# Designed miniproteins, single chains, continued (2): the designs that were tried, part 17

Each design is a single chain, and the fold is of that chain. pLDDT is the mean over its residues in the fold that is shown.

## One batch from the design tools (miniprotein)

Design m4567
Fold by ESMFold2-Fast:
Structure m4567 (fold): chain A 83 residues (1-83)
Amino acid sequence: ALAALRARLAALEAQIDEAMIKHIGDPELSRLILEARKAIRAGGSKAEIDRLLAEIDKLDPELARLLEEYRRVVEELRRLEAS
């Protein structure tokens, strides 16, 4: 279970990086994605992460979906590691 979640996290990070390539010339979207990834990894507030994901969803719904899944996996890993 834990190893599978870590593998899923790595796969999601790779998928996000790949999806970002199509936006390499978009500084605003790149900034939002970097901020969202940082906030998720740091365990930022739900309000902060939700705001960032809503802004990303307006520009790229697929990236917003991947980042939401990334948040869920990171939260699940923290929960299991605390057990």
Scores: mean pLDDT 81

Design m4568
Fold by ESMFold2-Fast:
Structure m4568 (fold): chain A 63 residues (1-63)
Amino acid sequence: AAAARAAAEAVVQKVISDTKNLMDKEEDTLDNLAKVSQEVAEKYREELTALGPARRAIATEEA
């Protein structure tokens, strides 16, 4: 009986956590949009990687 209640409470806690994660995911809509378009994301990552050294040099010069 007590063990069954604890198990039920664990399931409820999981549902609450899942709901909270869903709400957080909504806030990260911009990130999710980038993930939906794999081709666009891959191209952007390639460009970001190529610009990495140049970006770091500029950031260092800015001080």
Scores: mean pLDDT 64

Design m4569
Fold by ESMFold2-Fast:
Structure m4569 (fold): chain A 59 residues (1-59)
Amino acid sequence: ASVAEVARGLARAERLSPEEVAALSPRQRQGVADALEGLSGVRLSPEEGVALLREGAAA
């Protein structure tokens, strides 16, 4: 699965809205990037991870 599909799955599993994703702290943003890397094998910056999770939550 693509990292975008993994991010969509994670957002659905956690029941996150795009607004909740946008409100994440810097530490939580790093955690999102680390989680997406662990699930997809793709290295992401915290900003890239949050952007993908926000798009997943909007889908």
Scores: mean pLDDT 80

Design m4570
Fold by ESMFold2-Fast:
Structure m4570 (fold): chain A 68 residues (1-68)
Amino acid sequence: SGDERIRAIVDALREEGASPEQISKIATEVANLENEGTLTEKSILEAAEKVLSREKAERIVKKAMERI
């Protein structure tokens, strides 16, 4: 489900030490992508890169995708 995918991304963000503000921004964008039917590994990475460093965003996407 979309909620399960969003939760996996949020859990990965917390494990990598993302702030509550960073988590909120990325979770909002990811929820919008899910509602539009455009939630992919690439679009998640792009959403995370707007808020985090590329290296941290890549680690988070990898961890989240391993749980989905």
Scores: mean pLDDT 82

Design m4571
Fold by ESMFold2-Fast:
Structure m4571 (fold): chain A 80 residues (1-80)
Amino acid sequence: MSEEEELQRLLDDVDKDGDGVVSREELRAMLEEMLPMVTFSDEQIEAVMAKYDKDGDGKLSAEELKEFLLDFIENPERYL
C-alpha cells in the first residue's frame, strides 16, 4: 500500500466519531501506528499541535490533520 493511502485510512478511522476533530491522544496513536518503531513524546505532539492547531483548542480538524500527515510523510525529519 502507498503511504498516502495508509494515512487516509487512519484519518477516516478517526473521523468515524463524526466530530471531525482529532485529539492529542488520537494523533499520538495514529503516529505510533504509522511508525511502531518510534515513540512520540509529549513535546513532539505539542510541536505538531502548535503548528497545525490554528484554533488553539487543543484539537486538529480533519483538514489540519490531513495537512500534517502529508507533510510528515514527505518530511519526517521535521518531526523525528
Scores: mean pLDDT 69

Design m4572
Fold by ESMFold2-Fast:
Structure m4572 (fold): chain A 100 residues (1-100)
Amino acid sequence: MLDVEAMREFDERATEEEREEARRAIERGVETLEREGREETARRVRELAEELMAEGKLSAAILAAQAVRLGMSVEEARRVVEDPEGVLEKSLARAEEAVA
């Protein structure tokens, strides 16, 4: 599950060097997807990462690219990074209800 507060702190305190490293990490992820023959997925991940980085969401961009590389769909990754707290709250509420 995502630590939204840690992500926000990283984005706020990110240096120019850290932003450059994040961009390179995303590019490496996209290249890996392309080498695996997942060209359409790679294109969509690049678009999502560019959108998130334009919004200053560096941690979300890195996480989304990595999640898709590990098998998550682009749509699922987008949903998680758009509302990570909502996703966590729903997961916790469902787990609590299942135990009750």
Scores: mean pLDDT 69

Design m4573
Fold by ESMFold2-Fast:
Structure m4573 (fold): chain A 100 residues (1-100)
Amino acid sequence: SLSSEETETLLEELKKKALELGIPEEVVEKLVEIIEKALELSKEKDGFISNEDFKEALIELEGWSEEEAEAIVKEIDIGNDGYIDFYEFLNYVIELKKKS
């Protein structure tokens, strides 16, 4: 299970990697907020976030519509198992940066 220390470590790694890719600090802070909110909602113990909890975090923090949140969650959930891994989310952000 993820302890508070393990969660903090994952968030710091995500933040560091995103900043190294040239993603603005304000965007990185938003990504961290979304992950923290999803973790709070899901109570996940192994670094996986449920699609429902991640979708709720996107709607609540970013004001996205249900349809927009559902679309992005499905794109990130490559395994189609109903869960989003931190690494899948990070890779998705990296891919967006490469395409931009």
Scores: mean pLDDT 66

Design m4574
Fold by ESMFold2-Fast:
Order: structure tokens, then sequence, then C-alpha cells
Structure m4574 (fold): chain A 89 residues (1-89)
């Protein structure tokens, strides 16, 4: 249901924020923080679909990384986005 989808969105948001905080790449940190802010705004507006879209954008940034750990996290975030969409159907 919607409450479970919101909890998963909040979890994805925390993962992205954690990666940003631990990043040694200022550009990646800035891009991830911008995505986190966009997720927060989408949640405040009740726009769960846009929040999922921003999670996918964050996942794609991480999957494009030369860092294998970032790519694994990106794949995990895409799986979370798919689960959220299933809960919204």
Amino acid sequence: GRQRSLLLIQRARRILKSVAAGSTDPKLQSQLNKIVDQIDKAIQQGDVQSAVGYIRQGADLLRSSSNPSHRIIGDYLLDMADIIEQLLA
C-alpha cells in the first residue's frame, strides 16, 4: 500500500544521502544531494511517482560509477523502485 511505498522511498532517500555524505567526489555529492532534495519535494507534494523517478535517476548515477560498490547500490535502488511501483499498482 501507499504507506509501505512511502517507507521504501524514505529508505532509498537515506541510502542516497549516505552515499553523498561518504563521497570523495564533489560533483557526485552535489548531484546526489540535489536528487535527495527533489525526492523530499515530491514527497511533500504527495507525488510518489516523481519520487520514484528521482530514485531511478540516483540509481543511474551510481550505476555509471567506476566504483563497484556504487554500482551495486545503484542496482539495489532500481530493485527498490520496481517494488515501490508494484505497491502503487
Scores: mean pLDDT 88

Design m4575
Fold by ESMFold2-Fast:
Structure m4575 (fold): chain A 92 residues (1-92)
Amino acid sequence: AAAAELERKRREAQELVREAARHLREYLETGDEEHLRRALEAARRAARLLAESADLPLSEEERVAAVLAQALVAIGVSPEEAEAFYRELVAR
């Protein structure tokens, strides 16, 4: 059933957001770029699963940004700091 498949994809995306959050926490504590790379990989995978659910007409880049913001907020980063982090990341 389509509804069951969408629920599975949403659950997998939520797990990937939690994975990104763990790696972002470690990156913020250690400065280790490997954790940033793993967080971005998890965020891109979550963004693709959310794109397949088609609930919101966002670009892949906008979906990745939303996943990263959600992950940062989940680990206690303020919305303003999450936005600053994303702006710095895009400027690389």
Scores: mean pLDDT 75

Design m4576
Fold by ESMFold2-Fast:
Structure m4576 (fold): chain A 94 residues (1-94)
Amino acid sequence: AAERVKEAAERVIANPEDPEAWGEFLQAIADGVLEADRHEKEGNLKEAAEIYRTVAEAARKVADTPGLPPELRESLRDVADYFEKKAKELEKKA
């Protein structure tokens, strides 16, 4: 999950006008979040936190891409802030 999220983010950053790259990025985030949620439910808090942190960092990097519409940039930053906070809370419990 984490590696796929990073690779998908790099593809969007390279070609921010490519709808296929965006589709793969959003799917990679969705799959990563589901994997992290499963780890969290199984008590693997460190593994869950690492995936949430990767999602947050990827969303933040994509948000910093020049020329993105302001609304999309704000949405990506909200996603990054949400999962960064979640990762930090899980790290305190691990």
Scores: mean pLDDT 84

Design m4577
Fold by ESMFold2-Fast:
Structure m4577 (fold): chain A 78 residues (1-78)
Amino acid sequence: MADELAKEAARRILEHADAGPEEISRLFNEAVEKLAGLPADERRRALSRIGTAYQAAVARRNGDKEAADRYLAEMEAL
């Protein structure tokens, strides 16, 4: 369940990278709230995936393809 929530949140953050920082932050915060009741290990892994997706989205918006690709690779490894 945590992995599914994290994957959905990560995908939505990446899809909305061009929508602006407020929308990306809103999606990130919604995901964090949904994870609050999960076991510590699951929550930690889910937060790592969501945080990495956030970094990838920010890099894409800044035109930093190298950083974006690196964060996407990190997310795929989770």
Scores: mean pLDDT 77

Design m4578
Fold by ESMFold2-Fast:
Structure m4578 (fold): chain A 69 residues (1-69)
Amino acid sequence: MKIAVVEGSGKIGREKALRLADEGYDAIVVYGKNKEEIDRIVDELRARGVKAYGATSKEEAEKIVEELK
């Protein structure tokens, strides 16, 4: 399984996450301080058929990645 972890706190984070979805990653974990922004990015990824998960810290994102293994 190809898993990507992305810092998604701004416009750059959103663009990066969407680009990784286009590259064919099986799952993308997006983390950042703004939960509402992270949730919106996750929803966009899921709408594209990508498994996506949101986190409010890098530590939380790392736990999600470990659970996906």
Scores: mean pLDDT 80

Design m4579
Fold by ESMFold2-Fast:
Structure m4579 (fold): chain A 109 residues (1-109)
Amino acid sequence: MSKEDIIRFTTSSLLLTGFTQEFKLALKKGKVDKSEIDKAVKELNQLTMEIVKLIKKMIDDPSKYEEMYKKIQEHIQKMLEIIDKYKDKIDQATYDSLRQTLKEIQSTI
């Protein structure tokens, strides 16, 4: 695997971490109940962990790249659905930033 591939995968992992923290702060600012925030963050953390596991599988076995990439896209789509559920509770600039981060993750992988 190239140095560039390692950098891309590392960047994706950092973007996913930042994404979850930004979303959590946005929900707090939107005065969403703590129990709902905790549930949404738990769901996003589970999706993020699965994406990281899929990236590791792509590193360990390049022949599975296309299969793992498709699964990563499915998990990112589920993350978008979670954000869209709270669209009316977060400000437009933060919503646009969160969608842009997911787009950057897809383009980096």
Scores: mean pLDDT 82

Design m4580
Fold by ESMFold2-Fast:
Structure m4580 (fold): chain A 103 residues (1-103)
Amino acid sequence: EVEKILLEMYEELKKMALEGSAIEDILKLIIDTFLKVGKLLGNEEEMKKIVEEIKKAFEKGDIEEVEKKLLEALKLIAKGLGFEADEDTASGLLDYLKEKIEK
């Protein structure tokens, strides 16, 4: 379920990138997906806080802070999926999704 949502986000992001969609629309898709996933994993409150910080950083043009908060959101998702001990959390999440696709 979470894996399907993340894969659908990835496919839509790929399409939006090819179409030259506005960065604001891309960010909205990522935020909406993260909130949906956070709700399913029981981390909705923590995800809402991270999303608010992403929005504030984006409004200030602080791209480094946006990237940092996006990584925090990905770590929260990976933790919800059982990857909380992984030092390379984003890599572990991608490997997990790849294995689920191949099954």
Scores: mean pLDDT 70

Design m4581
Fold by ESMFold2-Fast:
Structure m4581 (fold): chain A 87 residues (1-87)
Amino acid sequence: MKYSEKEIEDEVIVALIEIIYGIGRATNDEASAVKLIGKELKRWLEKYDLSEKTKEEIINILQDFAERASPEAAELAKKVIEELKKA
């Protein structure tokens, strides 16, 4: 394997932080951005078995984003958090 499990987990969380904040800040269409993030996050979770700590960190990032986002984007982010808690 080219990467350790720890390196893969770190890459996933960093990418999520960058994508979530980047799209939310760069575009006025936060709702569409969050939908795309949710779809990509679900795809990544299917490929990687994330530790409980990593899942909690991702949830914290999404919660922080939801507090600053538009109401529509915040609602979508909460749905992504719900799916993460079930995974």
Scores: mean pLDDT 69

Design m4582
Fold by ESMFold2-Fast:
Structure m4582 (fold): chain A 90 residues (1-90)
Amino acid sequence: MEALVERAIELLREAGIELSEAEVEELREQVRAYLEAVKKELEKTYPDFESLTDEEIREYILEQAKKAGVEVSEEMLETSLALIKAAQEV
């Protein structure tokens, strides 16, 4: 989770947006709530969601993208993997 929050803050700074400490804390809460929502949805499909390996998560992402008719780049795959792994930790 922290790596995703830090990356979001870095991207905002690169765009010329400086967040206050209160806004950073709000962003952390929003990211946590989002990851908890992702975890809840994945648990409906995978009862052992918290024990999924990186390979199983990659397979899931590729299968969902295929069903949605979306092409996934390696960057998108690694970003999605990091997001799902962060959701396992909340």
Scores: mean pLDDT 72

Design m4583
Fold by ESMFold2-Fast:
Structure m4583 (fold): chain A 68 residues (1-68)
Amino acid sequence: MELDPELEQRWRQLWDQLVQALQAQDTDGARQQLAQLEELLRTGPLSPEDKAVLQGILDAGRAQIDAL
């Protein structure tokens, strides 16, 4: 998986915030971070393969939020 340094840093920050929100059972915060990750995935310069992998990860995150 190849990400430019800025995109990788932003993804990591948003993902870490999503994980923290899930651990805290902060449904609103988790949904906000998920939406930002989905926007980054949608607009970011990523290969179709990288987008598919990351989309799968986001789908799993959404399922975890819905289970809270």
Scores: mean pLDDT 77

Design m4584
Fold by ESMFold2-Fast:
Structure m4584 (fold): chain A 91 residues (1-91)
Amino acid sequence: MLRREAVLVEAEAGVALMQVVASKLAGDAEGAERGVRRAEEALKEAEELLKEVEETGSEEEAELAREVVEAARRALERGRELAEEIREENE
């Protein structure tokens, strides 16, 4: 169960980042903002998963959850940078 949740959260973060990248290529600031919001939600889900695993799971599950949090955090950071660039280009 945990592995499935981890894979889904990581996939959501990846899709969110891809949406921001596609929006940047298209000059779509609104699309990029939607992607950033999805990435923020994915990070929250990843952090909740890590908290649950640290309290009730194994060290192996905790390691997986930490990796997912890091992946989601990186996706959000890159997404925010790209969205900011779109705003600058449209100003």
Scores: mean pLDDT 81

Design m4585
Fold by ESMFold2-Fast:
Structure m4585 (fold): chain A 70 residues (1-70)
Amino acid sequence: MTIADLFEKFGYPELAHAVATDAITRENFEEKVEEYMKKEKLSKEEAVKKILEEIDKAAAAGRAAARALA
């Protein structure tokens, strides 16, 4: 199962497409997945979930910051 397959499985088809079509995007995500697997002894599936949680948290933080600046 590839990183693109995992993004699709978790409901992120746009990220799955980006990883499948762009070598730089794919390499960046693969590197981050490997880093989580090494540091936290996670499986590839768990590492991908952690990256997606970070993306969701960053989006939530961005919304909170926008409210504070308005």
Scores: mean pLDDT 75

Design m4586
Fold by ESMFold2-Fast:
Structure m4586 (fold): chain A 94 residues (1-94)
Amino acid sequence: SVIEEIEKLVEELKEKLEKAKTLEEAVQYVSEFERKVIELAKKNLSEEEFKKVNEIVEQMGVRVYILLSQGKSKEEVIKEVEEGLKKIIEIIKE
């Protein structure tokens, strides 16, 4: 269920990023997503798994912020989010 909840959050973020009209709005959506994923991980995962997921989410957020600040395409930003999701799923499943 935690994987399904995180996948749902990623889909919601992708939709919000596609609709975002400003850099500030996009950054706000990413920050909200990061907080929600961290909250889910803290409630559902071991301390060791939580630390790994938190590190992945933090690194993803930094990369997404850099892409957004450089005016990169929404496609490139979404790809970074999807790559982060794959890493998170690997920690939870394996």
Scores: mean pLDDT 82

Design m4587
Fold by ESMFold2-Fast:
Structure m4587 (fold): chain A 64 residues (1-64)
Amino acid sequence: MEEIVKEALEYLKKVKEETKDEKVKTTVDSFEFSLKRMLEEGVSEETLRKSVEAMKNALKNLLA
């Protein structure tokens, strides 16, 4: 697995393990699915990095 995807999935796993909010857990599952799909579709590293940043920002807003 590419380093970017590995780090992103580890971050998402940690968020899911630390949260009690079912909506946050469902959002993490959706983001994990999207990341795996992007890797399978061969998206550019730049697109992948931008997607990861957007996912982190979305989770930060949900956790606030």
Scores: mean pLDDT 80

Design m4588
Fold by ESMFold2-Fast:
Structure m4588 (fold): chain A 68 residues (1-68)
Amino acid sequence: MERERLEQRVLDAAERLIAEKGWENTTLDDVAKAAGVTREELLDIFPSKEALRQAVAERRRQRLEAEH
């Protein structure tokens, strides 16, 4: 559904921005803009920068496990 697609776009945008300028220099507004969503849509999925960070870390962990 739309939420799952938005979630994946947000996670993809966050990973790209983190790779480009680091986590400390990446804001939720930067991620929302890069993902093509509103800040309100982003906050509905990830209510904080910490929640987004945990989701990115969990997705990376799953990918690393799949590579072994």
Scores: mean pLDDT 78

Design m4589
Fold by ESMFold2-Fast:
Structure m4589 (fold): chain A 95 residues (1-95)
Amino acid sequence: PLHGTEALKVAEVIAEKAYELTGKKLSEEEIIIIGMKLHGYFKQHYPLTRAQLAEIIADLLRQFGVSLSDEELEEVTEAVIELLEKLGITLLPDP
């Protein structure tokens, strides 16, 4: 399960990558909301597949006016997975 401070770090990585890819900068308040929603989702639904994580990331970003292409979403998802692995959080293999 993802700790609240870890969820905020994940939200920061999502925001940074989205900004690099789209030029859309999320506010501090929006990043905190994303972190809170991620924390709740992991608490309720972990363990997750890579595909489920990508869908959550896409949905969260869309709520704040950031739309990613499939390729951009894969880049953001990969950056998040790399951080999760460093935090000792493992995803389920895709079916």
Scores: mean pLDDT 84

Design m4590
Fold by ESMFold2-Fast:
Structure m4590 (fold): chain A 65 residues (1-65)
Amino acid sequence: MELPTAEKTAFMKEATGLSPGQATGLLLRVDIMGEVPERPEDRETVERVKAANAALKAREAQAKA
């Protein structure tokens, strides 16, 4: 089950400092477009976004159970 937009927004901002839309855009550029982050800060942000997405999926699975 999908979490409420407000909860996803709050979680993403707390974990990464980005909105869900900004996080999705960053992942699209890296994973779909094949963009390699040149800045260390950008690489760290990508890893935080991936971790946050995994945590959100785990929370949705827990809420479903």
Scores: mean pLDDT 71

Design m4591
Fold by ESMFold2-Fast:
Structure m4591 (fold): chain A 71 residues (1-71)
Amino acid sequence: MEEGKLYAIKAARAAGEGDSESALKYALEAQKASDPDMGAGLLEALAEVAKEYGLEELAEELRKLAEQARA
């Protein structure tokens, strides 16, 4: 399994458990372990996952990071 995707899976799991701190940590590791385009895409996907679990503040932060990464 690719390292970036493994961290993305860990971030999604943490979000499902309501652990915004761990979810953010793993999302950033997923971005660092991926090429810039893939990393931005993973952050966008994780922002939607966070929103689905009611972690609105985390979702907004991840969305902003993805926008910054694509700039």
Scores: mean pLDDT 82

Design m4592
Fold by ESMFold2-Fast:
Structure m4592 (fold): chain A 74 residues (1-74)
Amino acid sequence: SMQEKLKEQLLKEVDELVEEARRRLAEGVPRSEVFAALVKGLGKIAEKAKEQLSEEDFKELGEYMEQKLRELLA
């Protein structure tokens, strides 16, 4: 469905932001700067999701973001 494709697209955008954060950390950019930019980017994805996804799919996206942040911090 169109909703499934949108959810998959937003999950991919989350993955892309996390990979960019990993790259910037590897390049020696300060952790505080990288995480501030990452949180801002994730917030923009969450705004799109809030407008276009169901409450259930929005919660799943939020949980995915939290998992990716936990993995990045480990």
Scores: mean pLDDT 86

Design m4593
Fold by ESMFold2-Fast:
Structure m4593 (fold): chain A 83 residues (1-83)
Amino acid sequence: SLWEEAKKKLDEAVKALERGDYKTSAELFIEAFKLLKEAIERGEVDPIEATNALFLGLALAVEMEMAGHTEEAQKIIDAIKEV
């Protein structure tokens, strides 16, 4: 499902962040949120799971900003706003 694909991309984004690959992490996160948006529109995502994914995105953006990756952080925030 779209939600299962989004979850895989979120996991990949977190792993990229853990290895310091901020650009790849942001790109994977943006793709995950595009999939999440479509999954929400199709009614295939639990509201609690969707909320948790949005919170994870905010947490990643904050971590990126604190690391000095303000551009990548802003791209994640912009992607969250589109959901």
Scores: mean pLDDT 86

Design m4594
Fold by ESMFold2-Fast:
Structure m4594 (fold): chain A 96 residues (1-96)
Amino acid sequence: SIIEEIKKLLEQLVEALRNGDIEKAEQILKELIKLIFKWVEENPDMPQESLLKITASVIRLVGAMVGLQLGLISREEAIKEIKESVEEIIKVMEEV
């Protein structure tokens, strides 16, 4: 299941961030985003509201990583934002 792969990548991303491995975290984030876009392309008939929620959550996810890299937010804040963003994406995917 693509949702199960997303959950595994989230766990790996959080672990990389906790370990301070920013290069690995960036690589996992790229894989996670690629998988989300693949799911979106495979579900072209999803409600517009669902697409908007996924898009907003992806923006939040990327924003948290950029904020961390720029020193605008703490690692703990970035992990929280990333978890909440991916969990919202999963929830929307399960409702489609």
Scores: mean pLDDT 89

Design m4595
Fold by ESMFold2-Fast:
Structure m4595 (fold): chain A 84 residues (1-84)
Amino acid sequence: TAELQSRLEKEAQEVDEKANRELELKMKEIGVKSDTAREQKRAEAEKKGLGGNEMKELMEAARIDTIDEVDSEEGEKDIKQLAE
């Protein structure tokens, strides 16, 4: 029936919207975690008296590590969701 089709399409859209919202929230969480990790590395570098270049390298490494960690976790969830 047309009503059943419309309901299925609405449910599919709601699922997609929820997935997109969760992805957006995850992207924001990555940003916050990345910023926090960079600030922590900056504070540690200052405490240890490290130079500006070394501090920048540590902050950038922390940013990349944070992104890779979250991406790895989400990738693992996606594989499980595919029922493999």
Scores: mean pLDDT 66

Design m4596
Fold by ESMFold2-Fast:
Parts: sequence; C-alpha cells; structure tokens
Structure m4596 (fold): chain A 101 residues (1-101)
Amino acid sequence: GAQVAADRKKILEAEKEDPLKFVELLTETTYKWLKRVGNPEVSKALLEVRRLALEYGRLVKDPNASPEEIEEARKRLNEALDKAFTLVSAEEDRIQARLDA
C-alpha cells in the first residue's frame, strides 16, 4: 500500500511539470511493478498503462495533434493508471496478509 501510494504521488507530480517526464516515470514504475507481480489481471492493467503512456507521449511530441486528442489520451491514461494503482495496491496487501498469517 504505502509504496504504491508514494509512486502514485510522484507520478502525479511529474504530470504537472512535464508530460514527457510523466511518460518516462510511468514506463519505469510499471516495469518495476511488472517484475514483482505474478497476477495476470494486474499484469494486463500495467501493460495497458504502458500502451496508453506511449500513445500520450507520441501525441505530446506531434505538432499536428489537436489539444482535444492530447486531452482524450491523457484522460484514458489516467483512468487506466487509477485502475492499475488499485490492483497493484490490492495485490501487495494480499501478499502481505499471507506473510502475516
């Protein structure tokens, strides 16, 4: 729980400062989580975040992308990210509960 919350805060702060830094941090964080998680549902959610982060980064770099396309991509990325944070947090709590039992 606590590490996922800290990762989320750092990612949201990066989004406000630099869209490309946000994409880079998402790529790094989701890769770290993918290496720790054996749950297929969580892995699918993390891969979807990576796919949407790359698309958002592409649109931000594209001088022909409309503000509406960039905002829609950012919205989809944030929705996928919220789902992934929820799933990763629940999986870490589940693993911890088994260790404490």
Scores: mean pLDDT 80

Design m4597
Fold by ESMFold2-Fast:
Structure m4597 (fold): chain A 88 residues (1-88)
Amino acid sequence: PSVSEAAQGLADLIQTAADNGDVGGLASQVGSVNSLVNALIAQGNFELAGGIGRAADETLTAFNNGDNDAAIAAGRRLAALLREAAAS
């Protein structure tokens, strides 16, 4: 799949998990972000790569701390950035 297709698919999965309050599913999907961040860096899209990486780290940190509300909020921001990457 293209970077655009991968970003769209991951955005849909993360958005669905966040909308359902499925913080475990959200954290699981966030683990898939690293390959997409590396692909964006290879394309020279450093701003989106950095934004996505930070939102992913925020989501995992909140999840590991048991802050479900913060994890969902960061996950929604991550999904929005992934949709932006898909449109690029």
Scores: mean pLDDT 84

Design m4598
Fold by ESMFold2-Fast:
Structure m4598 (fold): chain A 95 residues (1-95)
Amino acid sequence: MDSQRERARQAIIQAYEKKDAEMGELMRRVDRGLRDPAEYEALLAKEPEKTAEADRRLRNSVDTTLFVTEGMDKVTASADELVAKRQEELRKLKQ
């Protein structure tokens, strides 16, 4: 089961691991915690503030990526409709 959300989550974690290794590691542990709640609770017990920040940043980045992807599809559809309408107006002017 490959979901777009899972792919986006893994891509964001990998991107952070390259730019901020500590944040990327925390995000990866948060992702593991979604499958094992005990690991997430252990992380919250050790570093609650950093764990909450990693979870929030990962969630917001995933939601933004999916929103932009879905928004791009909607913008592309709207642009194609506007182009089709303008081409139709040009056809009427060439009569």
Scores: mean pLDDT 70

Design m4599
Fold by ESMFold2-Fast:
Structure m4599 (fold): chain A 132 residues (1-132)
Amino acid sequence: MPPSPLAAAVDELTDVLAEFLRSLSDAQRRAFFDAFEELIESYRHKLSEEMRKEVDELLENARFLLEQGDYEGAAGMLVNILLMVMSHLSDEQVAALVEGFLEIVRSLVTDPELLARLEAALRAVLEALLAA
């Protein structure tokens, strides 16, 4: 069965993000995760207590998977965190979160084609969420 448009967009974003994580050095992956965690923490006050707990568990799992070299698993956790946080934000806050995420990626990416694919995959997820 073909996946739903949202599921297909999420799968593509996860695959491209995993490829991005694999392209980085150990030091760059650590810097990326630290910057991502700081970005998410800045929106933590917008989340319910239950959602904060779930985000914390996903962040711990993502860190563990990155340390184990499971970049596909880590990418899946990071995408889940982005989707959960975006679902609780205004349109202006979603735009700010997405731009903050892309700024982190742009600071570390060395392949412009990989950056373009990441930007396109993230836009596809946003379009699918708007259509749902």
Scores: mean pLDDT 83

Design m4600
Fold by ESMFold2-Fast:
Structure m4600 (fold): chain A 79 residues (1-79)
Amino acid sequence: AEKALEWLRRTLESAIRAAKNGDVEGAINLVKTAVDTALKAGVSPEEIARLLREAAQRAKEAGINEFADYLEKLSDELA
């Protein structure tokens, strides 16, 4: 569980970087795969939702509003 949570956090950072570089579609696909993998690894939906909200805030701070909105919506669906 702990290793899966760390992996998810790092993967979300990579997704934010991809979105910053203009690959919003790739970032969204990476997040979808990462969330599915984390759920299968036994990470709670509530913990995943929290990490997604943190990532959404960072995306907004970076001006990537479309990606931030996607992350918030996905977080709400898991909560």
Scores: mean pLDDT 84

